# Designed miniproteins, single chains, continued (5): the designs that were tried, part 104

Each design is a single chain, and the fold is of that chain. pLDDT is the mean over its residues in the fold that is shown.

## One batch from the design tools (miniprotein)

Design m19597
Fold by ESMFold2-Fast:
Structure m19597 (fold): chain A 65 residues (1-65)
Amino acid sequence: MIKDTNAEMLALAMAEDAGATVLSGIKDGTITVGIKELTEEMRKKLAEMEAILAKEGYKLKVVVE
């Protein structure tokens, strides 16, 4: 498990690549990201992000704006 700061930096980089926005830092092991529209492409990118974060013991929460 990486440090929270490193997980937040990783999430920021992945969110930028996916076109999502990090809405909050890590809270209770969960990172929250916002998206404008849930497209098939966005769904795939979010699934990849969730899998990477889960390996490090973190959860991903997605909010549609």
Scores: mean pLDDT 76

Design m19598
Fold by ESMFold2-Fast:
Structure m19598 (fold): chain A 62 residues (1-62)
Amino acid sequence: MNTVSDAVRAAVRNGGRAQKEAARLAALAAPGYDFRGDTALEEAIINGEPERALALARERAA
């Protein structure tokens, strides 16, 4: 289970499809990763950038 900030949680709940997809792809690429310390990854999710969120999460998992 990934740990996310309240801002990311709000963006996923209240945002559109892009925010939900960004969070889903990041969680699949980096399972168990704590996103709260990763400003770039949290911004990618909040801004609804699924491709960037996936790429960053893959980099963190490597």
Scores: mean pLDDT 80

Design m19599
Fold by ESMFold2-Fast:
Structure m19599 (fold): chain A 84 residues (1-84)
Amino acid sequence: SGEEGARAVRRALEGALEAYKAGDQFNVDVYVTLLLIVGAVLKLTGRPEDIEAAEYVGRSAQALLEGNVDEARRLAEKAIEKLR
Protein backbone atom coordinates (compact mmCIF):
# COMPACT_ATOMS: atom_id res chain seq x y z
CA SER A 1 0.00 0.00 0.00
CA GLY A 2 0.99 3.67 -0.25
CA GLU A 3 1.23 3.77 3.53
CA GLU A 4 3.97 1.10 3.46
CA GLY A 5 5.85 3.12 0.82
CA ALA A 6 5.51 6.31 2.89
CA ARG A 7 6.84 4.48 5.97
CA ALA A 8 9.83 3.12 4.01
CA VAL A 9 10.72 6.61 2.68
CA ARG A 10 10.40 8.16 6.16
CA ARG A 11 12.59 5.48 7.81
CA ALA A 12 15.29 5.64 5.13
CA LEU A 13 15.36 9.46 5.30
CA GLU A 14 15.51 9.46 9.13
CA GLY A 15 18.39 6.96 9.04
CA ALA A 16 20.29 9.04 6.47
CA LEU A 17 19.81 12.26 8.47
CA GLU A 18 20.93 10.61 11.72
CA ALA A 19 24.04 9.23 9.99
CA TYR A 20 24.72 12.65 8.43
CA LYS A 21 24.56 14.39 11.85
CA ALA A 22 26.93 11.73 13.25
CA GLY A 23 29.42 12.31 10.39
CA ASP A 24 28.95 8.67 9.33
CA GLN A 25 29.27 8.93 5.53
CA PHE A 26 29.19 5.13 5.07
CA ASN A 27 25.73 4.90 6.67
CA VAL A 28 24.54 8.02 4.79
CA ASP A 29 25.39 6.11 1.58
CA VAL A 30 23.63 2.96 2.89
CA TYR A 31 20.39 4.87 3.60
CA VAL A 32 20.62 6.79 0.30
CA THR A 33 20.84 3.37 -1.40
CA LEU A 34 17.75 2.23 0.53
CA LEU A 35 15.90 5.38 -0.68
CA LEU A 36 16.87 4.51 -4.27
CA ILE A 37 15.62 0.92 -3.80
CA VAL A 38 12.28 2.25 -2.44
CA GLY A 39 12.01 4.55 -5.47
CA ALA A 40 12.67 1.63 -7.85
CA VAL A 41 9.97 -0.48 -6.12
CA LEU A 42 7.48 2.42 -6.38
CA LYS A 43 8.13 2.74 -10.14
CA LEU A 44 7.36 -0.99 -10.57
CA THR A 45 3.77 -0.52 -9.26
CA GLY A 46 2.78 1.42 -12.42
CA ARG A 47 0.52 3.70 -10.31
CA PRO A 48 0.80 7.43 -11.23
CA GLU A 49 1.03 8.53 -7.56
CA ASP A 50 3.77 5.96 -6.85
CA ILE A 51 5.74 6.98 -9.98
CA GLU A 52 5.48 10.66 -8.96
CA ALA A 53 6.57 9.79 -5.40
CA ALA A 54 9.53 7.82 -6.84
CA GLU A 55 10.71 10.95 -8.71
CA TYR A 56 10.70 12.91 -5.43
CA VAL A 57 12.50 10.04 -3.64
CA GLY A 58 15.23 10.01 -6.32
CA ARG A 59 15.68 13.79 -6.07
CA SER A 60 15.80 13.54 -2.24
CA ALA A 61 18.53 10.87 -2.48
CA GLN A 62 20.52 13.10 -4.87
CA ALA A 63 20.16 16.07 -2.47
CA LEU A 64 21.56 13.91 0.38
CA LEU A 65 24.56 12.93 -1.78
CA GLU A 66 25.15 16.65 -2.43
CA GLY A 67 24.92 17.45 1.32
CA ASN A 68 21.72 19.47 0.86
CA VAL A 69 19.83 18.14 3.90
CA ASP A 70 17.02 20.75 3.87
CA GLU A 71 16.20 20.05 0.20
CA ALA A 72 16.34 16.28 0.85
CA ARG A 73 13.77 16.64 3.68
CA ARG A 74 11.48 18.82 1.54
CA LEU A 75 11.55 16.38 -1.39
CA ALA A 76 11.01 13.31 0.83
CA GLU A 77 8.00 15.07 2.45
CA LYS A 78 6.52 15.59 -1.04
CA ALA A 79 7.03 11.88 -1.80
CA ILE A 80 5.29 10.89 1.47
CA GLU A 81 2.41 13.29 0.69
CA LYS A 82 1.89 11.58 -2.72
CA LEU A 83 1.83 8.12 -1.07
CA ARG A 84 -0.72 8.99 1.68
Scores: mean pLDDT 86

Design m19600
Fold by ESMFold2-Fast:
Structure m19600 (fold): chain A 103 residues (1-103)
Amino acid sequence: GLSPLALALLALVLGLLGIALAAAGAGDAGARAAVAAGGLAARAAEAATNELEALLAWLAGLVAVAAGRAALAAGGDPALAAAGAIAGIGAVIEAARKLGIKP
């Protein structure tokens, strides 16, 4: 499979793309990008073995949450937007635990 760094970086790029798509009015495309970003961020957080990997997964998770919220605000599919945000929250919680940060 992909390394935790590769998963986190791919999640971050897709999450930022999701925010950009939502800002451009492409809510459904933004929601799909948020789902992909959230899922990859969650996988990165679970696979993280060091502080840098956990930090990047944490950041990717936050960006996925932001992408899901932005997609919803742009009129994207609410189930997909929520799924992306929920996966992003899961990534944030898991990564924060590995970093010793309490939610």
Scores: mean pLDDT 88

Design m19601
Fold by ESMFold2-Fast:
Structure m19601 (fold): chain A 61 residues (1-61)
Amino acid sequence: GAMEEELAEKARNGLATLLTSGFPEERAIALVRRDVGPFLPEEVLEEAIREGIRLAREKLA
């Protein structure tokens, strides 16, 4: 639903921001999982995390 879509977007963009700000990947992922994990299906959360990592790598390349 719209709430899941909003939370997934927040997870992806939040993770990318943390990573581009110099946070260690393991810590950044743990923070995102804690913040939105309880409210998202695992498959949606895993995809948002993967996309966030990809976005950060693209910005740092």
Scores: mean pLDDT 83

Design m19602
Fold by ESMFold2-Fast:
Structure m19602 (fold): chain A 58 residues (1-58)
Amino acid sequence: PDPATLREGVAALEEAMSSDPELVREAGRQFLRNAGIEVPEDATPEEVLAQLRAAAEA
């Protein structure tokens, strides 16, 4: 996975959080799965975004 792609995804989802948190949750989970990162089934939009940030920093 490319860290730049993850950072770009985080920025876009962070911006969308104010408008469509459900979209952020769904799109964020898809980004994480595409990167091979496991995420809990009950993750909230905020938790998904936090995991994406952690993955981009790692």
Scores: mean pLDDT 75

Design m19603
Fold by ESMFold2-Fast:
Structure m19603 (fold): chain A 98 residues (1-98)
Amino acid sequence: SVREAIEQMMEDLEKIYGVKRETIEERAKELMEKEKLPEYVAYLTAMGEELAKHEKDPELAEMIVEMGYLLGLLAVNPGETQARYAEEVRARIAAYEA
């Protein structure tokens, strides 16, 4: 279901905003390689970044990216999100709030 939701969101981004699947896949691979993000986190973050490019308010654009990342963490393992990634998530939220 999460994989199907990701596929549907990529289709919607292409249909509504003209964002190519390959653009999202390339960015997701970069995030997995350089930042060591899990696959679902990388893909949802990449999609959030592309969606954020269509938002005129920079603050709302940043929130969209952060929501993509958080949804990715939830998709990887809901039970592990607080235990394994809580400190990183808190640091990212704190950086946004500062």
Scores: mean pLDDT 75

Design m19604
Fold by ESMFold2-Fast:
Structure m19604 (fold): chain A 89 residues (1-89)
Amino acid sequence: MTPEQAEELRKLIEEALKDPGIKISLDGNTLTIEHSDDPKSKSIAGKLARVLLEIPGVKVEQDGNTITVTFEDTPDGLAALKLVEEVLK
């Protein structure tokens, strides 16, 4: 994961947390992003999914309004997971 990817990921998670139409939960190595049908919430969630998909060792699946992210046991996957944990607090 590049420093630029880390910064973009941090900002998008913070933006998503401020949106009442987006719910984020982390359980172990699985991040669940649920978004409303509001265009703004869809846009933020879509950008977040795309940034996560670009990180090696991160798997992203979308089912309707739910985006499921799995962080693999790789250096980049674990680095992304740690960043997400830090932002969520």
Scores: mean pLDDT 83

Design m19605
Fold by ESMFold2-Fast:
Structure m19605 (fold): chain A 74 residues (1-74)
Amino acid sequence: MTPEELLEAIAQAERDLDALLASNEVSKEDKIAGLERGIGELEKLLEETTDPEVIERARALIERLRAAIEELKK
């Protein structure tokens, strides 16, 4: 996967996150499970890349996902 393809994948994941959080049809438990899966996928992506822009953007998204999980657990 090229850095450009990885950045596109991260951008899609950001859109998917916004859609998931805005959904009233997905349970809190299912949202948390989806976000935890997203974190795992991004952590795996970070093991396979050395591109600094991809790393920075993926890390920023992981922190957004972690914050969303903590907010949902309140």
Scores: mean pLDDT 82

Design m19606
Fold by ESMFold2-Fast:
Structure m19606 (fold): chain A 86 residues (1-86)
Amino acid sequence: MPVTVTGTLTLKVPKEDVEKVVKDWQEKILAHPGMLSAKLTIDPKDPQVIKVEMVWEDEDALGDFLASPVMQELFEQADVDLDVTQ
């Protein structure tokens, strides 16, 4: 059963690096096995705040992603607040 993840990233990188970090992270997410769709939206009022919407094939695919190096890199660059719905 597909799993929807929504949330917010608050980036700890300089504002000039935000677009690069978001682009790199989006490409890594879309390349992950079991990823069905991902949308990252930079808040126009606060460019360090990124809205996240992802749909994963199942809970196992999401679990593998959360344990991945991609998520570890993200936790180094951002405060992560994610909500999971079935």
Scores: mean pLDDT 79

Design m19607
Fold by ESMFold2-Fast:
Formats: C-alpha cells, structure tokens, sequence
Structure m19607 (fold): chain A 117 residues (1-117)
C-alpha cells in the first residue's frame, strides 16, 4: 500500500479543512476503508488499469459529496478511502482525515506533525 503518497495530500487537506477528533470506532471504520482502498488499488495495478482506478476513485469521491477542488488535490487512494468512509459509515470528511492521520501514526510510530510535514 503506497501510503507515503498521502503525505502531500494530507498536508493540503489539513490546511483547507478543520480537523475533528475521531473516536476509536471511527478510526477502526476508516482503517477498514484504507485496507479496502489499498486492496482495490493492488487489483487495478495487477490488471494494468491504474488510470481506470484514478478515474473511479475520483468519481466515487465526488458522488460521496466531496468538493471537486478538494478531490482534485487528493491522491486517488485518499479520495477512495474518504469516499468509502463517508458513504458506508456516514462520517464527515474532516473526521475521516483525522482518523487516517491517527491510523498512520499508530502504524508508523511517527507523530501526526511528521506525517503531514
């Protein structure tokens, strides 16, 4: 899973959206969405269809109600993760971003400031 590509996207989103505190339940839901997004990307990569993945991920993010300006600045993997968490669990995008940062902090052992810096 290419989660280091999220550093720039997470940094830009943290600058544009007020971040909300995520509960442990919301963090678990977002971690599951992250795993599904990574698995879907891996499947598209194996089939040589990365461009189709990019288009599908952005379309799903827009259909989940994310602004086009925000989606344009996301990596496809981040866009899909947020779209799935919003659509399946009814979470606010800023809550999802906070939860992603918490998952990455727990997985990498790096503090939030270093993940988005």
Amino acid sequence: MEWWDLDESLRRLAEKLPLKEATDEQIAAVEEAMQRAGDELSRYQAEGKVEEFIEDARKRALEAGLPEEVVKEMTPLLALTIADAVREHGLDPDTVISAILKVLERRTGRPREEIIA
Scores: mean pLDDT 72

Design m19608
Fold by ESMFold2-Fast:
Structure m19608 (fold): chain A 99 residues (1-99)
Amino acid sequence: LEEEVEEVKKEVEEVYEEVKALRDELIRRGGSGETLGAADQALRAAEYAKKAVEEAERFLKLAKEDPKYEPSAIGYVGAAKSAVELAREYLALARELAA
């Protein structure tokens, strides 16, 4: 579980930086409302993933003291992974629309 939290945290940090970089570039280039809309959806998903990782870390710490918190940590790891996938889908859409 601890290793899974560390792995998903790295993925969240990577996708968050990619989304921010793309959104900044699209704003600078004068991207269309549709393109910026896709980038904004990617950012929202990445922000949710970041919050889910923070909760996973919090529950992982609690689970070391009391095992009853372990399912919550597992749940938030799953939520973060799903949000990363969604962010990457919108990131790909924004790139396609910008081409």
Scores: mean pLDDT 84

Design m19609
Fold by ESMFold2-Fast:
Structure m19609 (fold): chain A 91 residues (1-91)
Amino acid sequence: MEEEIEKLIRELSEKLGLDEEQVELILKAAKGEIEEVNEKLNSDDTEEEVKERVKRIAAQAELGRERIAAETDEEKRAAFEKLLRLYELLA
């Protein structure tokens, strides 16, 4: 998984024209939120807290869609769409 994420970071960095560190931070943030949600589902009856985490992930996806809509470069737009799809797959 980490190796696959590293490859995706390199691809997105090239397509977006961003530094690999910037792309990695975005992906780590998404992964962290999902890992926390999974941990809560396994250990606690904190249904309300889990719902709030899911809402946060959805809000991040919405911000991603707004950024896609504002992007005029087709390659960058496609890369943001790919990143958004990763958020959805991890959720």
Scores: mean pLDDT 54

Design m19610
Fold by ESMFold2-Fast:
Structure m19610 (fold): chain A 73 residues (1-73)
Amino acid sequence: SAAEHAAILESVRIFLDSVYESASKLSEEEAVKLLELATAGAIALMEHRGVPQADIDAFKAEAEEKIKELKEK
């Protein structure tokens, strides 16, 4: 359902934010690797759950911006 898709999207966004916060305390190389792995796992879960591609693409863009921010430090 749309409500179930919204709930998983919210959950993976909260997870991504938590990983980003933790990663900011690591070296750049480790932070990027951790966030890339977390992003890949979240995308795989959303695809498995049938989340709309537009929402997955938006999440991927959000994650790529966070990775870019880590690399610019």
Scores: mean pLDDT 83

Design m19611
Fold by ESMFold2-Fast:
Structure m19611 (fold): chain A 80 residues (1-80)
Amino acid sequence: SSIQKTIQSAMQGSQDQQRRTFSSFLSSPNVDMRLQTIDGIVQSDLSQDTQIQLLQQALSDPDPTVRRRAQQAIQQIQRQ
């Protein structure tokens, strides 16, 4: 899908560039983009601390499904 391709492209470049791009995607008006971005963050080469920091941004999302997915992702990362 176009969203999956966009997220894969976001994983290119430096960790700092990835952090900025994912943070931007978590502010997208598209709920599907924000949900798939959470999965992309979990699958990224970013440090655990950076992944958790980005996912904490998603805990403040207006959509309850996005907030729930972010909470589950944080718990999954912290258990690994």
Scores: mean pLDDT 86

Design m19612
Fold by ESMFold2-Fast:
Parts: sequence; C-alpha cells; structure tokens
Structure m19612 (fold): chain A 87 residues (1-87)
Amino acid sequence: SMSDIKKMMEEREKAKPEMDKLEQEIIDKLIAGDREGAIEGTRKLAQLAYDAGDYVTYGVYTVFAKRLESYSVEQLREEGEQLRKIR
C-alpha cells in the first residue's frame, strides 16, 4: 500500500547514513582485494536493508555477496573501481 511504501521510505532514510558509510568501506575493501571483508560488509548492508523493510535491496546485496565468493583479487578490484565510478 501507499502507507507501507511511505513507512519503508522513512526507515530507508534513517538507515541511509550507516548504509552509505558501509558502502564506502566495502568499495575500499574491494579495491584492496579484501574478499572476506567485502563479503562481510555486503552481508551487513543486506541486513540493514532487510531491517528497513527493503527486501528488493536485501536480495540485490545477498546475491552480490554470493558473487564475490567466486571473484579473483583482480575481479574484486575491478568491481570496486566500477562501483566507485557510479557513486
């Protein structure tokens, strides 16, 4: 409903500073080739989205964390650089 959408948007706005900071930290870890740190950060970001009721964003970050498990150090760096460019 429109009321549910408004509530989700308000919860998202409250979480935004923490999520933005964590996203920056994840990008830095990707560029550094820290796979474990990037995965951990991405899973925390997914949990913040879930707690805010944003299940679409939760799904996106959950899939991203799974994808990072298979990346080489070079692929991690490339992903981090791409994310930095679109931010």
Scores: mean pLDDT 84

Design m19613
Fold by ESMFold2-Fast:
Structure m19613 (fold): chain A 65 residues (1-65)
Amino acid sequence: SEVEGLIERARELAAKSKNPELREELQKAVTTLETAAKMGDEIALEASRKQLEEAIARAEEELAA
């Protein structure tokens, strides 16, 4: 549920951005998180969740400017 929420937020931000590099960064972070969640790797899940949260924060900052 939380993983799905982060993925949805990242996809919303990617859709609002016309920056291809930002969109690609968000997409890669989403893929990494989805893979970790499917594998049940707790360490990878925590690391990928943090990376996605950081990418989301950068995207929100760029869109707010």
Scores: mean pLDDT 81

Design m19614
Fold by ESMFold2-Fast:
Structure m19614 (fold): chain A 100 residues (1-100)
Amino acid sequence: MYKITVEDVIDALLKMAGITSKELTEEDVAKLREVFRILDKDGDGYITKEELKEFLERVFNVKLTDEQVDEIMAELDKDGDGRITFEELLEKVKEYLEKR
């Protein structure tokens, strides 16, 4: 079994949102925002390390170490505040789609 990458995380989020487009429409952004709200259990507008870990463990049916989650957080959390905003997630999704 290989290591979960940030690309795997983004692919899972796109599949949950039902997005297959190379470019994000306003409707696709709204779908991603709904997925973000599902992960953001406390509704504060941020995804925490704990919420991300729970999501990844459920989606990939694996158990992750804190170190593995920290690596994914570092890729998504561009400002280093220990939380992922919707805007940070959206930019990473755009980067991923541009690589396709």
Scores: mean pLDDT 76

Design m19615
Fold by ESMFold2-Fast:
Structure m19615 (fold): chain A 67 residues (1-67)
Amino acid sequence: MDEKGLANVEKAQSDPRLMQISLYAEIVKLAKLFAEGKPLPEVDPGVEFMARLLADTSRPVPPIPLL
């Protein structure tokens, strides 16, 4: 999984437009999984945070807890 993910990211990174589209699609996909209560794969905290934000638009996303 990681190898395929890295290859796709690297290819998309060559084209800023593709990178943004790919990232957006991934965030939307993760947001849908959150809404359905399904488990998520291991992803970057930033991507996970954005996915949660999209899935839970009914309330603002709080800052990282702690202090």
Scores: mean pLDDT 55

Design m19616
Fold by ESMFold2-Fast:
Structure m19616 (fold): chain A 91 residues (1-91)
Amino acid sequence: MKLTLVDYAAPWDGFSRATLPGLYEAAQRNGAELVVATPPEDLEAMRALLAEQGVDAPVVAVDLEAAGVTGLPTLELLDENGNLLARFEGS
């Protein structure tokens, strides 16, 4: 079973920036793929941040409001069919 950890994050958010390296390490140790979801306007800045932090994860553009994200970072663990297994929402 291939698990996906989706991190809804922004490069301007301090908690998003602080948690990214640890989330990447945790995902790799648990056989999950980390995917970083960020607003379209922040896509290039997020890729630059990940490169600086040594995080080798795909970055995808999302509308955070449409995704129901009310706090950053928000984490979702998905199975191979995209079913939500767990969610952690930032305050």
Scores: mean pLDDT 84

Design m19617
Fold by ESMFold2-Fast:
Structure m19617 (fold): chain A 67 residues (1-67)
Amino acid sequence: AELGRAAVAKYDTDGSGELTGQEAGLALRTLPEEVAARAGRLLLPLLKEGGGKVTAEDFVAAVAEAE
C-alpha cells in the first residue's frame, strides 16, 4: 500500500487523482519487477475500461494486491 501511494504522489503531479497509461507505466518502473508485473496485469483491464486512465485509488489497490 505504501509503495503504491508513494509512486502515485510522485507521478500524479497535477493532483488529478488519475494516472494515464504513461504515468502508471513510469510509476510501475519504480517498483520491484515482480510487484510491477503483477500490478500491471491487474491495471491493464482497468486502463482499457477507463480509456487509457486509472484512478490513483485503483493503482494503489493493484500495487497492494501485488505485494
Scores: mean pLDDT 75

Design m19618
Fold by ESMFold2-Fast:
Structure m19618 (fold): chain A 82 residues (1-82)
Amino acid sequence: MEKKIEELERELRKLAEELKAAIEESTGLPEEEKKKLIEAVEGAMEQMEELKKTASPEEYIEKAEKLIEDLRGAKAYVESLN
């Protein structure tokens, strides 16, 4: 269980950093929208850290996998704007 949670944490951190980089590099996004999107990514990551402390391992895994899909979709969307 702990190993699975650590793997999900690494994937989430990797995707969040990749998404933030894609947002910063985007030529199709206004500066104000970039700031809001980065804040949303950081807020989602903070929520996952709190969830790790309060949720069951199974609930954390389900939420982490959902967020991974959401982050991947957001990155694809941002990249499509270039």
Scores: mean pLDDT 83

Design m19619
Fold by ESMFold2-Fast:
Structure m19619 (fold): chain A 85 residues (1-85)
Amino acid sequence: MVPEITTEVIEIDAKDSTGNPVKYVITVTRTKMPDGNVEIRVDVYRVNSDGTKTLVLSSRYQVPESDADKKVKEIIEQKKKEIEK
């Protein structure tokens, strides 16, 4: 069986230490595994002033398929809090 892969892109507007706007992009990739788990890959990019993206963080998680939506939500909220600090 071919694994089912889905990708979501989320833009977050944040502020730097001086209060200036900084944009971050979170890419969430879900891969359904044959064992009934879902692999969740999360890549966080900072958008530079020239429009290029710098990879800041990459994380991977494995959860049961039934928990995948909850885990993605938890990861996104956690990354938002880290960016807003």
Scores: mean pLDDT 76

Design m19620
Fold by ESMFold2-Fast:
Structure m19620 (fold): chain A 74 residues (1-74)
Amino acid sequence: GSMLEELNKEKRRKELEEQMKKIYSDAKTEGLRLQKEALEGTPEQAKEHLERIQNILAKASEEMDKLYEEIKKL
């Protein structure tokens, strides 16, 4: 195989891994912020913030799964 193809695959893998790290970091930061607001708010606000946390985690999981599948195809 071409050495250039292997180098391009390695570069793409690193780019996808960095995207996964960013998704994880962003989801964690937002989740912690919403958790803090839930603890400081009313019971109704706490329920809304917990649902928002669940949605953020679900979206992050779906996006990370897609990136992982792209890495597996390299």
Scores: mean pLDDT 84

Design m19621
Fold by ESMFold2-Fast:
Structure m19621 (fold): chain A 77 residues (1-77)
Amino acid sequence: KPSQEELDAEVAEALGQIGLAIARLAVKRSTPEEREKVAEETRRIFDRMVSLLEEKGRTDAAARLRAEGDEIVAEML
């Protein structure tokens, strides 16, 4: 069975995949303002999750989630 740190990393990866699906849906929005708003909220959510993982000492998972969040926001913009 994977370690807790490995499970945290797997969860971060899954969240990244979900975020990419949301980003794909966001590009179908008609208004650039709506896309910008969604991107900003997405960034804030990922920043919060990264901070929580860092607080729990899950540094690898935090770094992975941060990278995924940055990529998702870039895809939305």
Scores: mean pLDDT 72

Design m19622
Fold by ESMFold2-Fast:
Structure m19622 (fold): chain A 87 residues (1-87)
Amino acid sequence: AEVEARIAELRAQAEKYRELSNKYKTEMDKHAKKAAELNRQRASGDPEKLEKEAREHVKKMIELSKKYNEYDEKATQLEAEAARLEA
């Protein structure tokens, strides 16, 4: 009963970290798409301004990627602990 409750808590926390990881991945993908779009427009617009804006989106993408990886690792560790207790 006590072990079963702990397994349930670990799985619930892992799911929350998975949801958070997925949220950061979605935001990262949006910034990646925006950077790609700005780079395509660079040939027909102000290349210096568009390149600067694209670099800012790449910077945000890198930052969000770190958060995505952090929460993905936390979820994986909690899932592994739950599996170890269940075995």
Scores: mean pLDDT 84

Design m19623
Fold by ESMFold2-Fast:
Structure m19623 (fold): chain A 83 residues (1-83)
Amino acid sequence: MEEVQKLIEEIRRLKAELEELLAKSTDPDVQNRLRRAIAELDLAIEMLKNATPEQREKAIKFAKETIEYARSVLDEARQALAA
């Protein structure tokens, strides 16, 4: 399904950006938030890949919510590194 594939690609892109910031960060609180976001994105990919037809809507909703959360963490981490 095209929507699922687009979400997986979006998640992979965000995960790569979060991993790059994690490598550059020395703040334990920022590192913990980045690691949590990465873990949630990994879970979202797994749920999307393994979803039955009945679970698909729930998996898509979770993925979209996780992407928004990961974006907020990415933005906060970028601001912390720029300060």
Scores: mean pLDDT 84

Design m19624
Fold by ESMFold2-Fast:
Structure m19624 (fold): chain A 107 residues (1-107)
Amino acid sequence: SLEEEARRLIREAIELVKRAIRAALRGDVEEARRLAEEARRLAERALELARRAGNRDLEEAARLVIEAAELVIEAAEAFEKGDILKAIGLILRAVGLLIEAELLLER
């Protein structure tokens, strides 16, 4: 179903954002950016499928993951510029959004 496919893509995107965060924290900012950009693409596809399915919880979960991926991309840029505190703040915000998205998937 469209809902099952959207849920699968959201879960895959969440795992990619988690991997991107780990890469960023290791100083692998190029890998972090690449993984986060892939996660954003999967979450955008999931959002389209969730909208077609009419499932508002999956739509919201997909939007949260898109925002989390964008925050990790910004964090990678902040790390490249040596703005470590800004990068950490962006990562903490991204983690919060992933927790919210995972809670929506439990419904």
Scores: mean pLDDT 91

Design m19625
Fold by ESMFold2-Fast:
Structure m19625 (fold): chain A 81 residues (1-81)
Amino acid sequence: SKELLDELLRLSTQLVESTDEKEREKLGKQIKEVLLKLGFSEEEAERLVKSIDGLKKAPRDVALEAVRLFVAVLGAVLKGQ
């Protein structure tokens, strides 16, 4: 749903901007729960969380754009099902 995709974008943005390890762990778990609600399997959700977390390696502006594109692509894939 749009609401779950909006939540995914919000949490993923917070994850890539966070420098607190405990906050990142909490956000990663919350992102996984949203992905499971969107219909992804446990393995798919774990891989997607790792992919989003990996975006943090980019400069901040690039990471934020990559998060937006990532969520948009997931939304398009889900609409195609």
Scores: mean pLDDT 83

Design m19626
Fold by ESMFold2-Fast:
Structure m19626 (fold): chain A 96 residues (1-96)
Amino acid sequence: MSIPALEEPPKEFMDMITEPLREVEERLKKAYEEKDLEELRKIVEEAKKELEKIREKYLKENPDLPEEEKEHIERLVEVVKQVLEGLLELAEKALA
């Protein structure tokens, strides 16, 4: 049995996004508990922008990364952005 969907991106990139995403998760939980839909939207938008900046910085600092690793990083960022958008949509529906 293989888990091809869990191909490991570079540890250094994972370390760079882990703390920002943890902070985003805590902020999202608080805003959701406070029923602050405007803050939820703001947090998601800021998180998406921060992920893009981290990706661009990492790729610029590591230009010799294999193309496969660069593609994994891009896919990871896009998946995380989709998850954030989905969470926002669910929260908007729940708080309506």
Scores: mean pLDDT 78

Design m19627
Fold by ESMFold2-Fast:
Structure m19627 (fold): chain A 66 residues (1-66)
Amino acid sequence: MTPNGAANLLAGAGEAREAGADEGARALQKYADSGGTGSPENAGKAGLAAVAGDAEAARKYAELTR
C-alpha cells in the first residue's frame, strides 16, 4: 500500500463523515484498509466525491487508486 494513497483515502473518509456521507466514508476506509491504493491522485478524487456525498463516485475512484 502506498502511504500517500492510503492517507488521502482515510482523510476523505473523515471528511465524508463530517458531511454526512456515511456510505462513501465506509467505502473509502474499507478500500484503504485492503492495501489497494496505488495512485494518490485518484485517492484524492475519491475523497472529494465522498465529501460531496457521492458514495458511488467515491467507490469508483477508490478502485482506480489501486
Scores: mean pLDDT 65

Design m19628
Fold by ESMFold2-Fast:
Structure m19628 (fold): chain A 80 residues (1-80)
Amino acid sequence: SMKDTLKDTVTGLVRSIGEEAGVPQEEIDKIIKELETLIDNEDLEGLKKLFTEFIEKYAPPEMQPGLLAVLDGLIEDVKK
């Protein structure tokens, strides 16, 4: 499903970026749980805000536009 694809992609990106940035596993798991809750509640604005804050804090600046574009594409696919 599109919601499952969104959840899998977002949680996978957060885990990968968080681990590369040296974020503690407990903090990665906490933000993943928050993101999954937002997706389950169809709070796409909350999802975009929290994901953007995470990417801006932990992702390399050169990767940030591409990562945010991936989220925007997945959100559009869910909205169909």
Scores: mean pLDDT 84

Design m19629
Fold by ESMFold2-Fast:
Structure m19629 (fold): chain A 105 residues (1-105)
Amino acid sequence: MEAEKLIEEGRELLKKGDLKKAEELFKKAIELEGKSLVKKGISDLETVNNFLIAVTELARVLLAQGDLEKARELAEQVLRLAKALGSEEGIKAAEEVLAEIKAAE
């Protein structure tokens, strides 16, 4: 609930071009879901999906900042992790960002 709200608010800020605030919200979502993964384990798919989506949105912030190399590296790391964890939502989110990065090159 809290992490999903942070992701939604971060996405709105990213669309408005407020990259610094968007980054802060996505990093907070990553921290909250990361702590939940330690407590609940990787079998909690909602926590896994929210974590991967938040990291994918951080890659979008890097893309918007013009850091294509860091955006690509982070998105590729998320794709590998999503595949290892069986997160279809995470795979899709990472592949969408990688396509956006390739279109910007």
Scores: mean pLDDT 85

Design m19630
Fold by ESMFold2-Fast:
Structure m19630 (fold): chain A 85 residues (1-85)
Amino acid sequence: SEAMLEELKKKGEEYAKMIKELTGSEVTAEYEVVSDNRLRMTLTVEVDGEKKILELMFEVRDGEIVVYPTSNMELWKKLEAYKAS
């Protein structure tokens, strides 16, 4: 639903903010609607002079938002560690 996609987009904005905080760099975020309960987000950030791209999938499962990486496991692992601290 539209309301579900808006919730996924808000979650995506939280992740973009976390990547900005984690890296200290400006983040470009692009969104793509994959289905009525799935949103793809592509984050582009510069780390140590290199452009890094992190692709995330946001899904609603059993009323909960689930987030998982589809690319760049290294940056995702750093983000998970940041969230746990």
Scores: mean pLDDT 83

